# Designs tried in a protein design run: designed miniproteins, single chains. Part 55

Each design is a single chain, and the fold is of that chain. pLDDT is the mean over its residues in the fold that is shown.

## One batch from the design tools (miniprotein)

Design m1833
Fold by ESMFold2-Fast:
Structure m1833 (fold): chain A 81 residues (1-81)
Amino acid sequence: MVALSPAVKAVLTRHGLSTAIGETYSATPLHLAAAMGWEELVKELLAAGADVNAKDIAGKTALDLAEENGHESIAEILRKA
């Protein structure tokens, strides 16, 4: 289970998201933002020090989820991070 940094938790709280989601699925907030297509939140999470290499319970990274959901702009941001 990947522990969320205080900065990442603050970004989630600001956007009305529960930090418990990441704990439940071993997914980070970056996984959720990438899957949902929230480009601004992805950029804010990366600025807060989110781990781009973190894997969820299925072994997928945030980049994998962005590509699977067709969010090409987010996938490009994550490839460069």
Scores: mean pLDDT 70

Design m1834
Fold by ESMFold2-Fast:
Structure m1834 (fold): chain A 95 residues (1-95)
Amino acid sequence: MKYSDEEIEKVFKFFDKDGDGVISAEELYEALKELGYSDEETKELVKTILSTADLNGDGVIDYEEFRAVVTGEVPLSPEEKEKIDEFIEKALEKL
């Protein structure tokens, strides 16, 4: 695994702004903007993350869905993987 379970949990908690154990599209948008992404880049990343991580289709991302995407249990395009790896690394640097 490229990231430790502790690192994945830290990044998840950074995105989970209200601490309810799920990440909403609004929380993703806010967190990515805090990491320095433009409005356009943030909107594209939110769409990518939700399309890849929202495995049960409820419009939010729980920890298991987030972990599956980060660990490569969900098949990603090279472009999607690069974008996901980039925001995780930026979040870890900010933490």
Scores: mean pLDDT 74

Design m1835
Fold by ESMFold2-Fast:
Structure m1835 (fold): chain A 107 residues (1-107)
Amino acid sequence: GDELLKAAEEGDAEKVKKLLEEGADPNAKDFRGGTPLHLAALEGHLEVVEILLSQYKTKGLDPNAKLDEDLNHLTPLHLAKLEGHEEIVELLEKFLKENNLDVNAQP
């Protein structure tokens, strides 16, 4: 829901963790198709990215979720690269490789 998206955008790691424990959807989308992982990656919130990635096996988080067509179907990794958040880029690339997911996912 909206609360998880806002907490991820604000970098409120404690609130993100609590909302996920309360059953919030880690794949929640805003009006542009932006997920909590997109917002955390865009804003440079490393700890929130780590918390969200922990939901991959338990809650089916999509780490390669794509923004809407108007935003070129950008993934969280694309947003981290565009903003120069090198530590988040490294974390996402490592996570995708370790889980046999496409590191070069196209929009």
Scores: mean pLDDT 84

Design m1836
Fold by ESMFold2-Fast:
Structure m1836 (fold): chain A 90 residues (1-90)
Amino acid sequence: KKPSLNDFFKSLFGTELTPELIEELKELFKKFDKDGDGTLTAAELKEFFESLGLNLSDEEVEELIRLVDRDGDGTLDWEEFLALVESLLS
């Protein structure tokens, strides 16, 4: 049984979006931003979760993007990625 996304993220990063965690997340964002365009695609976000040990379905990744994607372009910029992490830590 897969842990919930909230429980998984809390176990890795804690429950507070600290300045130190934001710095670590920024480096992770840059690592998975393969195109260097300042956004993460669904495929890159899926790879990010897989690198943390969580295998998500394509439908689960699309649902997460939909929660924070303000532009409706199917990608996450840095602000949208932070909003996603904040929602997962709540």
Scores: mean pLDDT 74

Design m1837
Fold by ESMFold2-Fast:
Structure m1837 (fold): chain A 74 residues (1-74)
Amino acid sequence: AAPPPLTPLEREILSELTLGPLTAAELAERLGVSQSTVSRHLRRLEARGLVRRDANGRYSLDGAGLAAHLRAQA
């Protein structure tokens, strides 16, 4: 089966990350949600190969994983 669809918050996280790498705290401020909520969704997205975390705690889109996900949605 195809992977489960993204939640609205997960779509917003991915949209923000198209603008560049962001920390969970920066995403929380931009999206108006708690950092703990953003961190839980970032962990799910990382487990799905859609985002990756760098040494400075910034999350970015995983181009290979995101491309595979977008192809599955098309």
Scores: mean pLDDT 76

Design m1838
Fold by ESMFold2-Fast:
Structure m1838 (fold): chain A 99 residues (1-99)
Amino acid sequence: DVNAADENGRTPLHRAAEIGDLEEIEKLLSLPETDVNAADKNGYTPLHLAAREGREKAVRLLIEKGKADVNAKDKNGRTPLDLAREYGHERVAEILEKA
């Protein structure tokens, strides 16, 4: 099950986005059942995790191919852009601002 969540509510797409595994992200995004905007227990979507970790290519892939919701808010009301700025990932912040 491509949306099978672990104990923290994280799907395979969350994990691939966090580590920047582009091959796995592309594979998962090719599957129609994949919930691109799945929220973990903290309200983080895959895009939140990619932005927090500064995964520029993963961020682009999730937005351009995955059509990820760039305005999704975590449990603290933070968007992926807010996390990119908080964690000092300027290039990711620029991508999200133009999305």
Scores: mean pLDDT 90

Design m1839
Fold by ESMFold2-Fast:
Structure m1839 (fold): chain A 93 residues (1-93)
Amino acid sequence: MTPLEHAKAGDLEAVRENIDWRDENGRSPLHWAAFYGQLEVVRLMVELGRGDWVDDAGLTPLQLAALMGQDEIVEFLRDHVDPAGRTPLDVLA
């Protein structure tokens, strides 16, 4: 199993052991947890100081969560990763 599959499934132990893993697009387990709505994995990655990585397209986990409509994860990442508490959605409102 890849760290992506563990992040998608919410496997906290496997994600913790693979926090520095990146896929072919430069995405971390945090990107995929944000995409799939795995709040517990998102919390773990942020606690380990891994909340602000960008993928090869320049997308943050917060932006992926916002694109996928993962409202709880957007709120969590905004409050814990963006020190200004701002998202692209905040400037569009």
Scores: mean pLDDT 69

Design m1840
Fold by ESMFold2-Fast:
Structure m1840 (fold): chain A 87 residues (1-87)
Amino acid sequence: MPSLGEKLLEAARLGDLEKVRELLEQGADVNASEEDLGIPNGLGETPLHLAALNGHEEIEELLLENGADPTAKDKLGLTPEDLRKRR
């Protein structure tokens, strides 16, 4: 079964705002990274990275309100803001 962190990463990637809210209410780590969760071949992205990459602005706002780190860097040294510019 995927962890709360894995579910949060997927919900942020897919744009499922209600699922992101539910998972944060269940105690999911807002700063969970693919690397910390041991996801194979992940770039060490956080939920905020995935929301920014996929253009989910409402999810970006919700994550930031819940303490997401906008300065977090993935394995390529990219922040969520950098990923927004690349899409």
Scores: mean pLDDT 78

Design m1841
Fold by ESMFold2-Fast:
Structure m1841 (fold): chain A 68 residues (1-68)
Amino acid sequence: HHMPPARLRIRVENPKTGEREEFEVEAPDASTARALAAMIAALYRKEGWRVEARIETEDGVEEFRFEP
């Protein structure tokens, strides 16, 4: 199977402190990017952060939004 590499962009915001972080990760494929997005979202949401994740691949774009 040919799996194109995926770009994962994460934006997190703490609504209590106003702190914001943005970072980008290259993943070998979309499945890995989705797994990373889910893990990161779970970690930040547990600590009260809002998470927005964008996964860009040759096949398209997927966007996720997670509230605390």
Scores: mean pLDDT 80

Design m1842
Fold by ESMFold2-Fast:
Structure m1842 (fold): chain A 79 residues (1-79)
Amino acid sequence: MFDADGNTELHRAAEAGDLERVKELIEKGADVNATSAETGKYTVDSRKGTPLQLALEAGHEEIVELLLKHGANPDVKVP
């Protein structure tokens, strides 16, 4: 599944450092392991397209911690 930007609201909030929005989305049941461009190619080292990866790249440690606390998988494999 992909939005117009290829990202979910959780991806956008994580990239922007919007901690309040990330908390709200997780509390409402957002998929913390959602990927952008799910219909694309994947490899054994697929490591992009998740909210956790966007937060890590942007250096938002509190968001990284929240995502991991709520089950974000840093080594997710896409189908």
Scores: mean pLDDT 65

Design m1843
Fold by ESMFold2-Fast:
Structure m1843 (fold): chain A 120 residues (1-120)
Amino acid sequence: SLAAGADVNAKDENGETPLHRAAKEDNYELVKELLAAGADLLAKNKNGETPLHLAAKYGQIGSFNVIVEAAKEKGILKELLSAKDKEGRTPYSLALEYGNESIAGALKKLAKEEGVELKD
């Protein structure tokens, strides 16, 4: 649960919001609570990573699924799939680099459906 009076989009010293941390820790219930409270799906940490980048990088399928559904409902899925970190990596690139094959396959399918080009 969110603490009373906490800013849902407050960034720590790493530039991470609560949503970034919940996404990488497989706390998909907290991901749902944070999104209901107005958490920014497009917020970037100090490495330029969105919460979807972190779910893909850490192989967190529960958080990944919740983030994708929320992005579809908000009409921002194409923007989120296309987001690049400071090294030019998309969530798909990170899923491949870290061997998260299930998430990589899901991202490839979503990118095709949304008309997003996955380069190289």
Scores: mean pLDDT 86

Design m1844
Fold by ESMFold2-Fast:
Formats: structure tokens, sequence, C-alpha cells
Structure m1844 (fold): chain A 93 residues (1-93)
């Protein structure tokens, strides 16, 4: 499932659809979280954050994904940082 979402994200990038790519990278990151591959999840959520940076909702979703991945790794300080960033964006929606 994660690999299929990455393929879809790459298709969207080739089309110039950066927001579409960000959505698929978020789905791929979530799939890796469910599989316990937190480092791959972080990489994909970071890609989604950058590609979705001009969309507050997509950026907030990517930041929440980063927070969940760091929390799963036991890095609570880093997780708190990303939760606060996501909260600020959501409050400005």
Amino acid sequence: TAEKYIEKAEEKLKEGDYKGAARYYIKAGAAYLNEGDYDKAIELFEKARELGKDDKKLKALALRGLALAYEAKGDYKEAEKYYEEAKKLEESL
C-alpha cells in the first residue's frame, strides 16, 4: 500500500500537481506508521510538508504526521514541536 501511494505521488509530481503529490505522500507516511517504519514515515511526511507548504490544511496534516512518527519513536519533545506548529496553522484556517 505505501509503495502504491509513492507511485501515485510520483505521477502527480510529473504532472506538476504538487498538492496531489503531497496528499499521496501523507497516505504513504501513514501506511509506514502502521507498519512501524517510523523513519520512512518521517521522510514522506517531510516531503508532503514541503510540497503542500502553500496549503495550510495539507501542511497541518503533514506536521501532525511528523508529530505522530516522532511520538512513536519516543521523541516527545520533537513531537510536541510539530503538534504546536500544526495547531497554529489549524487555528488560522
Scores: mean pLDDT 87

Design m1845
Fold by ESMFold2-Fast:
Structure m1845 (fold): chain A 63 residues (1-63)
Amino acid sequence: MSEAEIKELFDKYDKDGDGVLDGEEMLRLAKELGVSEATVRSYDKNGDGKLDYDEFKALMESL
């Protein structure tokens, strides 16, 4: 997947436009990607309960 495609997907899931995915957006992402919520949460390197763009990109590149 290209970086442009990853950025488009991030913007699609970032419903609030705040530059991070919150817990509800992470749950939606997990369901749509067909992965477990635990898999998505494992990419939250900061442990803040949110997924930033760098963490999202790492997740998408792992698939």
Scores: mean pLDDT 77

Design m1846
Fold by ESMFold2-Fast:
Structure m1846 (fold): chain A 75 residues (1-75)
Amino acid sequence: MTPEEEELFKAVDRDGDGFIDKEELKAYLREQGVELSDEEVETLIKNADKNGDGKIDKKEFLATLYPLLRGIRAR
């Protein structure tokens, strides 16, 4: 990963377990001033979560969430 990708992943993955869950993503978005409903956050997680465990690994994050979050941060 690039330093930018690693820093963003680390900022969302607050406990450092290498996975992002719904609550971590929601908390990060709130800190960035982005208001999403629980249903909208669940939809983002479901679209990225191929394993159905409710968690997003680094590969899933880079493929699905990173482009979205990068766009939010650039604003």
Scores: mean pLDDT 74

Design m1847
Fold by ESMFold2-Fast:
Structure m1847 (fold): chain A 103 residues (1-103)
Amino acid sequence: GSELGERLMEAARNGDLEEVKRLIKEGADVNAKNYFGYTPLHLAARAGHLEIVKLLIEAGADVNAKDDFGRTPLHLAKLAGHEEIVKLLIEAGADTNAKDKNG
């Protein structure tokens, strides 16, 4: 993975919107995966960072990316109770019938 991809994941997890904007402009891969298969979108959706979720989708994030457990950003947003992010992901084309490895 690129150093930019790792920094983007940290910024997305931490809610640092300005750093996310900067890293995307510098060419960070918005679909980079960490050791667990998490993308920046997985981390932002789990953490409840609505504006970062919007920015990542606009930058070409795969809303249906699966982590190593078969979970999409939509699964993580639902698990965390982030209703506005759930709605945004569905409107952006998230597969509502996708099953994780737990069913």
Scores: mean pLDDT 86

Design m1848
Fold by ESMFold2-Fast:
Structure m1848 (fold): chain A 105 residues (1-105)
Amino acid sequence: SALDEELLEAARNGDLEKVKELLEKGADVNARAPADAPAEERGATPLHLALANGHLEVVAILLENGADLSARDADGWSGLDLAGRLGNKEMLEHLEGKGYVPPAA
């Protein structure tokens, strides 16, 4: 839907207020990027895009709204896999604080 596509874009851009607005309007927190998206983003959820771009505040709000860390994109990467692979220490510490364990190095 248009709301889901706007949520994916807001998550990619780190627009925290837009993410909150779109979720309140009923956007699917686990929406998936369409098949015509760039290869690296196909099947990506808002959480994948926020994690890939290091938007910690957006990651926090998505998780609070039921974002699935285990959902896999078209390349088979989960949000947790992306967080571990990108090596963003601040992001990983935030996820550990919420009870999510990143993959072992």
Scores: mean pLDDT 75

Design m1849
Fold by ESMFold2-Fast:
Structure m1849 (fold): chain A 158 residues (1-158)
Amino acid sequence: SDVRRLTAAVTEHMRSAMEAFERIADILDRLTKSNSLRNARNLALGASDTLQRGRDLMATHGSSGLPAVADSLRVASGLARGLAGELDLAAKESSASDSKKLLALRKLARSGSRALDVTSAALQEAHDTGDYGTAADRVSETSRTFRRESDNYLSAAD
């Protein structure tokens, strides 16, 4: 059913986004320490933790949990925006090599924020309209685009 396609697509997207934020935190942990880098790492871990809570809500409640999952995605998107801001500050204070890596991670954080906002809106629209099929297709496309961008930006940051 379209509901199962949507719940599977959202769960996979949350997993992929969670892994991307964990990878950002790991890369930041290897760089020269500053307050902006510590703040950025904490925001990346916060986004990952928020997405894990969204996955737990989906596992517990299935399609009835979609509004609460949409709220978790909005929170994670906000943390990703904060992460992008801290990465921009850290890049200005860093060596040319580290700045290039931090700007790649900033692009990933912005990509993640936008993807999470699109997915949150798709879940809200599916809940309001009952059109789970269109939402599943939108989430799947958004997830594929985000994974491609994540791979490219993480490669540039490594």
Scores: mean pLDDT 90

Design m1850
Fold by ESMFold2-Fast:
Formats: structure tokens, C-alpha cells, sequence
Structure m1850 (fold): chain A 66 residues (1-66)
């Protein structure tokens, strides 16, 4: 369970800084052939970003998936 989420997080966190930025999220979906709008990116961030930092932490991702 948590290992799959960790692997997913590492795939999105290309810079290895421990955070998923809006740019990394958009880039990941673009590689999958999915073009996210600015509105769709904001909706995903609002669902996951509980502290309002504008970035998604590993803990926020785990909480959003539960």
C-alpha cells in the first residue's frame, strides 16, 4: 500500500526535493498523454495540499488517497 504511494511520489518528484510542485504534476500527466488545464491542476492541489504551501508532500498524498 504505502510502498506503491512512495514509488508514485518518487516518479512525480523528479528533483528529489520531497515535494510535488504543480509543474511536476502537469509534466507527469503530460507524459501519460493527459493535458491538464490550470483549473484541473488547482483542483488536485486543493484536494491534497492541506497546509496551503502550493506543493504536495508525501504525507498529503497519502492522506488524499485514503
Amino acid sequence: EDKEIEEFFKKLDKDGDGYITPEELRAYFKELGIELTDEEVEEILKAMDKDGSGRITFEELKEALK
Scores: mean pLDDT 72

Design m1851
Fold by ESMFold2-Fast:
Structure m1851 (fold): chain A 113 residues (1-113)
Amino acid sequence: SLEAEVARLRRVAAELGLSPEQLAAYLALMGKFDLAKALGLEPPDVFSIIESPSFTPLHIAALTGDLELVERLLAQGADVNAKTPLGLTPLHIAALAGHEEVVALLLAHGAVP
């Protein structure tokens, strides 16, 4: 339900120390504007994030939960701690998306919570 997802996102954001702006950026990436409204958040234009050179393939792999792509990108020297313009890391995105296996893999490769 929407209420259960709102409660989960609030909990994960608090656990990771994320700002409202960081949570709004994640929701923009997911196209979840109803969730943003329910949380009282103003999501940024998604193009302001994806057009940034600091938005990496590892952020996309974390967003989609593509474990094999995460492993491949890390093996190719991807920065595990790369930050979007609002400071979202692949770990933040994977945790907000609920991709627990990706979270574990990123932590094993030195991701900072």
Scores: mean pLDDT 84

Design m1852
Fold by ESMFold2-Fast:
Structure m1852 (fold): chain A 58 residues (1-58)
Amino acid sequence: GLFVATLDVESTIPDQLSIKKGDKLKVLEDVDGAYVLAESLTTGKKGYVLSSLVKKVS
C-alpha cells in the first residue's frame, strides 16, 4: 500500500530506511507490528522503518 513519512529520520544502520517528512513509501511487508519493510518512491531504496512513523495515504 501507499504511505507517507510523518517525520525526518536519518539512519546509518544497515537495512534501516532513512526517510524525510512527506516522502512517499510503498509498504512491502509488515514484519512484527513495530516495523514495516518499505520502498522509498523518492530514492528507490528499500529498508525497515517504524510503522508509527508512516501514515497510509487515503
Scores: mean pLDDT 77

Design m1853
Fold by ESMFold2-Fast:
Structure m1853 (fold): chain A 57 residues (1-57)
Amino acid sequence: MLARAVEDYEARLPRELTLKKGELLEILKEVNENYWLAKSLETGKTGYVPKSFLEEV
């Protein structure tokens, strides 16, 4: 599944991913109701992202 960052997000935890608004990500795993494991298509980095900062595309 592809998703897009709706806002800039700065990583607050060691395994979180920092995002810029408009960045495209591949969702690898829905970890829980609040967090997804994603891979940035721009940087190739993987990490956890709050679901509320993403929209499905």
Scores: mean pLDDT 83

Design m1854
Fold by ESMFold2-Fast:
Structure m1854 (fold): chain A 105 residues (1-105)
Amino acid sequence: SDLDIQLLMAARMGDVERIRELIAQGADVNAKDPETGATPLHIAAYLGYVEVVELLLEAGADPNAKLTGGKYKGLTPLDIAKNRKYGASQEEIDKVIEILEKALS
């Protein structure tokens, strides 16, 4: 749906307030990018957006979702966070990893 596309875009921007609004409007928290299968949680984990990761998991995001295409096919959000080399600070990456590991236990 259009809401699902908007949710993926909001995750790329780290827009916590917009993500809350879209989920409240019925956006699928587990929406998938048609090329890669990336969910909002994959995107937030890649970018190190701690608050977005927490919000998505609270809203029912699947921490076991796997990319279905592209260079990183088969990777979970946790795998993506662990493969980060640039962008977010190491502190933000470490927090994302901790949150995702807790969600998987």
Scores: mean pLDDT 86

Design m1855
Fold by ESMFold2-Fast:
Structure m1855 (fold): chain A 72 residues (1-72)
Amino acid sequence: SEAELEKKFKEFDTDGDGTISRDELRKVLKEKYGVDLTDAQVDEIIARWDEDGDGTIDFEEFKKFYEEVTTL
């Protein structure tokens, strides 16, 4: 549900600024999920979700991606 997505988003948004930066994404994946990605791999993930090119993932971008995945 939306509420679960908001909780998941806040888990990645460690600074609480309403966006997920490259640094936040990398740290959460490493610390909570045990996935140590290169800068290039993190950039690929950001680029996939970052439709406006600001280098961060906002909640609307995160929801769009999740909705697409859950219809599979």
Scores: mean pLDDT 71

Design m1856
Fold by ESMFold2-Fast:
Structure m1856 (fold): chain A 95 residues (1-95)
Amino acid sequence: MEELKKKLLEAARNGDLETIKKILEELKESDLDVNEIINAQDEEGRTPLHLAAENGHLEIVEFLLLHGADPNLKDKKGKTPLDLAKENGHEEIVK
């Protein structure tokens, strides 16, 4: 489970939608709680949604939201994924 959280966070940061889809498929096959993994936080309190939004990966942001990612979770600096998108100029995610 911890390795899947790490892979999901890295895939969201890097824009690797195919890896994200594969992870969610593996979770469903293993009867694991997708919501627990999809909202996993790193050492800075950032979720996959935070990392995708910060890096402008709109398609990943949309995919994660469709699968239960919480857009209201705050990182250790009190920032939501939308706040990180705004700070990094990703207007397509903010709208």
Scores: mean pLDDT 80

Design m1857
Fold by ESMFold2-Fast:
Structure m1857 (fold): chain A 119 residues (1-119)
Amino acid sequence: SSLGKQLLEAAERGDLEKVKELLAQGADVNAQDENGRTPLHLAAERGHLEIVELLIENGADVNAQDKNGRTPLHLAAENGQIEVVRYLKSVEGVDVNAKDKNGNTALDLAKENGHDAVV
């Protein structure tokens, strides 16, 4: 939907107030872009912790996989987003051992990118 596209863009930019407005208007918290990425994927990749927390509180799927099988935790870990990784690992039902299409966990991607302290 147009609201879903706006939510993806606001989450990627780190626009917390716009994310709040769009969710209040009924935007799909699990909207997907062309790569299967949700608002949670984009906020996690960019380290927007407050938006990550807000999306989870509004029912975002913490284990959503993009077209490469990557979860929000994979993208946060790959990009060294220490506080986002810490938060996502605390979410009930998170699969910290989820593997992407290359067989990599979030920890594997953190190590490959020199972010060993993240996970």
Scores: mean pLDDT 92

Design m1858
Fold by ESMFold2-Fast:
Structure m1858 (fold): chain A 64 residues (1-64)
Amino acid sequence: MDPEVLAFLTSIPGIDEELARRIIEAGYDTIEKLRAATASELTKIPGIDEALAAAIIGAARRHT
C-alpha cells in the first residue's frame, strides 16, 4: 500500500482511513489510476456515492 495514496484519500472530506483502504484494495492504489477512474466505477465501492466519486476524481486530477 502506498502511504502517499492513503494520505491523499484521507485528505478528501468524507473519506476516513477505512474507506481509503477499501478504495486502494479495490485496485485504485495510485493517484494516476484514480484520475483514470469513472464515477460509475468508484460508486461500485461500498460507501462511495456519485458526489464523493466526483470529488475523488477531481482531487486526483488536481494533485498532479
Scores: mean pLDDT 80

Design m1859
Fold by ESMFold2-Fast:
Structure m1859 (fold): chain A 157 residues (1-157)
Amino acid sequence: SLKEKLKKTVEEIIEAFKTQSVEEAARFAIERLEELGIELSEEERERLLSLSKDDLLVRVLQLLVQHGIDKIKDFKELLEFLLYVLELAIEELSDESFLHLAQYLVQLLAEKIKDPEELKEALDALEELILSHRTPENENAVNSVISFIERVKEEHS
């Protein structure tokens, strides 16, 4: 399925970031994104090659999340993919980078999910996942994301 292909692509990209140089990981990520049919402008490609490790991983995950929302037609499969990406982001990213990605994901969901019930279900699931990974070290970032989710829920209620 497309969900399984996207999950595998995320796993392979994260592995590259752990085992290769930032430049090699960036080139690998660009190749994998293009293989998925994500069209990158020359400017976007050059930008990806110039980013720090955390900024690069955030941008790559943003592109994969956007592609998933645009291409995964089944809501349950989409939600499973998004929760998977967010869980990996909590583990692999700094608190600042995680906050940036999570806010992007929440905003993108609010813009793209037209069914209010599906949007509520998605936001509730993201909130539950984030709270389950809360630690004393990440509590400020987690609380910021939860506050943002609650605000988006109020705006779309």
Scores: mean pLDDT 86

Design m1860
Fold by ESMFold2-Fast:
Structure m1860 (fold): chain A 58 residues (1-58)
Amino acid sequence: MLYRALKDYEAKTPLHLSIKKGDLLELLEEIGDRWAVARSLKTGETGIVPMEYVEEVP
């Protein structure tokens, strides 16, 4: 499912994905209610992102 970054997020660990405001992401799986594994459509990189930093694109 397609998501968009609402603000910049810098990866805190190697398992997390750094994202920039406006980046488009493909959500791969949700990890609980606050985190998800996503793929950056810009770079092709995958990692964990905070759900509060992204929104679903209709």
Scores: mean pLDDT 82

Design m1861
Fold by ESMFold2-Fast:
Structure m1861 (fold): chain A 119 residues (1-119)
Amino acid sequence: VGSVNGFLLMDLEGKDLSHITEEQLLKGLERVRGENSEDGLKVVERLLEDGADVNAQLPSTGWTPLHMAAMIGDLKMVKLLLEHGADVNAKNKNGETPLDLARKYGHEEIAKVLEEAAK
C-alpha cells in the first residue's frame, strides 16, 4: 500500500503546459503496469486525440511512450501508438529502441510488431 499523492506534478501547473502534456501521456502508460491495462490505454488514446505528441521524449531519459509500452509488454498500447505515428527507431539516452526494450523484457509478440513497423 503506497500513498500515490507524489505522482502528480501540480507544481508545474501554468508553467510548462507542453511538459505537463508529455508527462500525462507517460503517466497513462505507467498505469498499464498497475491493475488495468485498459485504463492506461484509454488515458493515452484520449491524450493523443487531444493532440499530445506521440513521440514525446522524457528530457532526463529520452524515453518515448513507445519505449514504455514495449517495456511493459502492452501489445494494445504498442498498436495504438503506432497508429498515431510513433517512431519505432527512436533511441533513449542508453541508445535503446522500443524493439531493444521488447526483446530485453521478453515480449516476443511486441518485438515482431515493432520489427515489421521498422521496415
Scores: mean pLDDT 67

Design m1862
Fold by ESMFold2-Fast:
Structure m1862 (fold): chain A 152 residues (1-152)
Amino acid sequence: SEAGEYIKKGIDAYNQGKYEEAIEYLKKALALDPEDAYAWYNLGQAYYKQGKYEEAAEYYQKALALDPDDARAWYNLGQAYYKQGKYEEAIEYYQKALALDPDDARAWHNLGQAYYEQGKYEKAAEYYQKALELSPNDEEARENLEKVKKEL
């Protein structure tokens, strides 16, 4: 379809780091098919790469309204809120991602980091430990656990 060709061009541009071009193609795809969760998700990713976290969050929410079982979209929505300093909302969205994919070590790590930013060090330590149980060679999670233990 014409919409599918625009999605492909948008993703190809995104993979080349051409985020403005990716946005233009994905918006053209969505003008033809506004019910495409995958196109909304990729539009959110392109805005996120530009540091436009509020717009990224809006487009991830549009993707999730169409496909609420996309753990990846919930995780990226949490990331977009985290980057805005909105840690309470980031925690909620990471928890939704983990309800769908409990083995995502990155989501456990980022959940711990959001609790750390709130000064909730016991919960931060718990979730860093969970991330390390799933990914024992995660140096950043290990260093963050060591750092948070000094606050306890």
Scores: mean pLDDT 93

Design m1863
Fold by ESMFold2-Fast:
Structure m1863 (fold): chain A 81 residues (1-81)
Amino acid sequence: LSQEELNELLLLAARAGDLELVKELIAQGADVNYQDAAGRTPLHLAAEAGHDEIVDLLLANGADENAKDVNGRTPADLAAA
């Protein structure tokens, strides 16, 4: 997989709640702070979906809890909605 493919798969795995795939992609060098076209990181998507174990794993691997999407929303803002 290319770096871009790893990063895009991490976004999808975080949203889907696939903890095993998230672990594998991080181990392969996926960027935990990668942003999609809307400025959303894996942490935004995991938090919005309520995947607490993935949220904890991403934070443990250096995910920025203060990252803002294009609407100025942090991961915590999406979890609270």
Scores: mean pLDDT 87

Design m1864
Fold by ESMFold2-Fast:
Structure m1864 (fold): chain A 70 residues (1-70)
Amino acid sequence: GTSLGAIIRTVRARRGLSQRELAERAGLSQSTISAIENDELTPSDEQLRAIADALGVAASALKQAVAAGA
């Protein structure tokens, strides 16, 4: 495990979603999703909840995946 961005990218890929589709579902821009997945932007708690909901996972699961990967 690595960064939060890498975890989000992995979960998104497992769901068969493009960055655009994840952005549309989360109510964010595709550039925001790209920046988060490349670790260029740290998502706010609100953005992280929106992304987790769009992925069909708990926000706590994404946070735990980062912690377990350290």
Scores: mean pLDDT 80

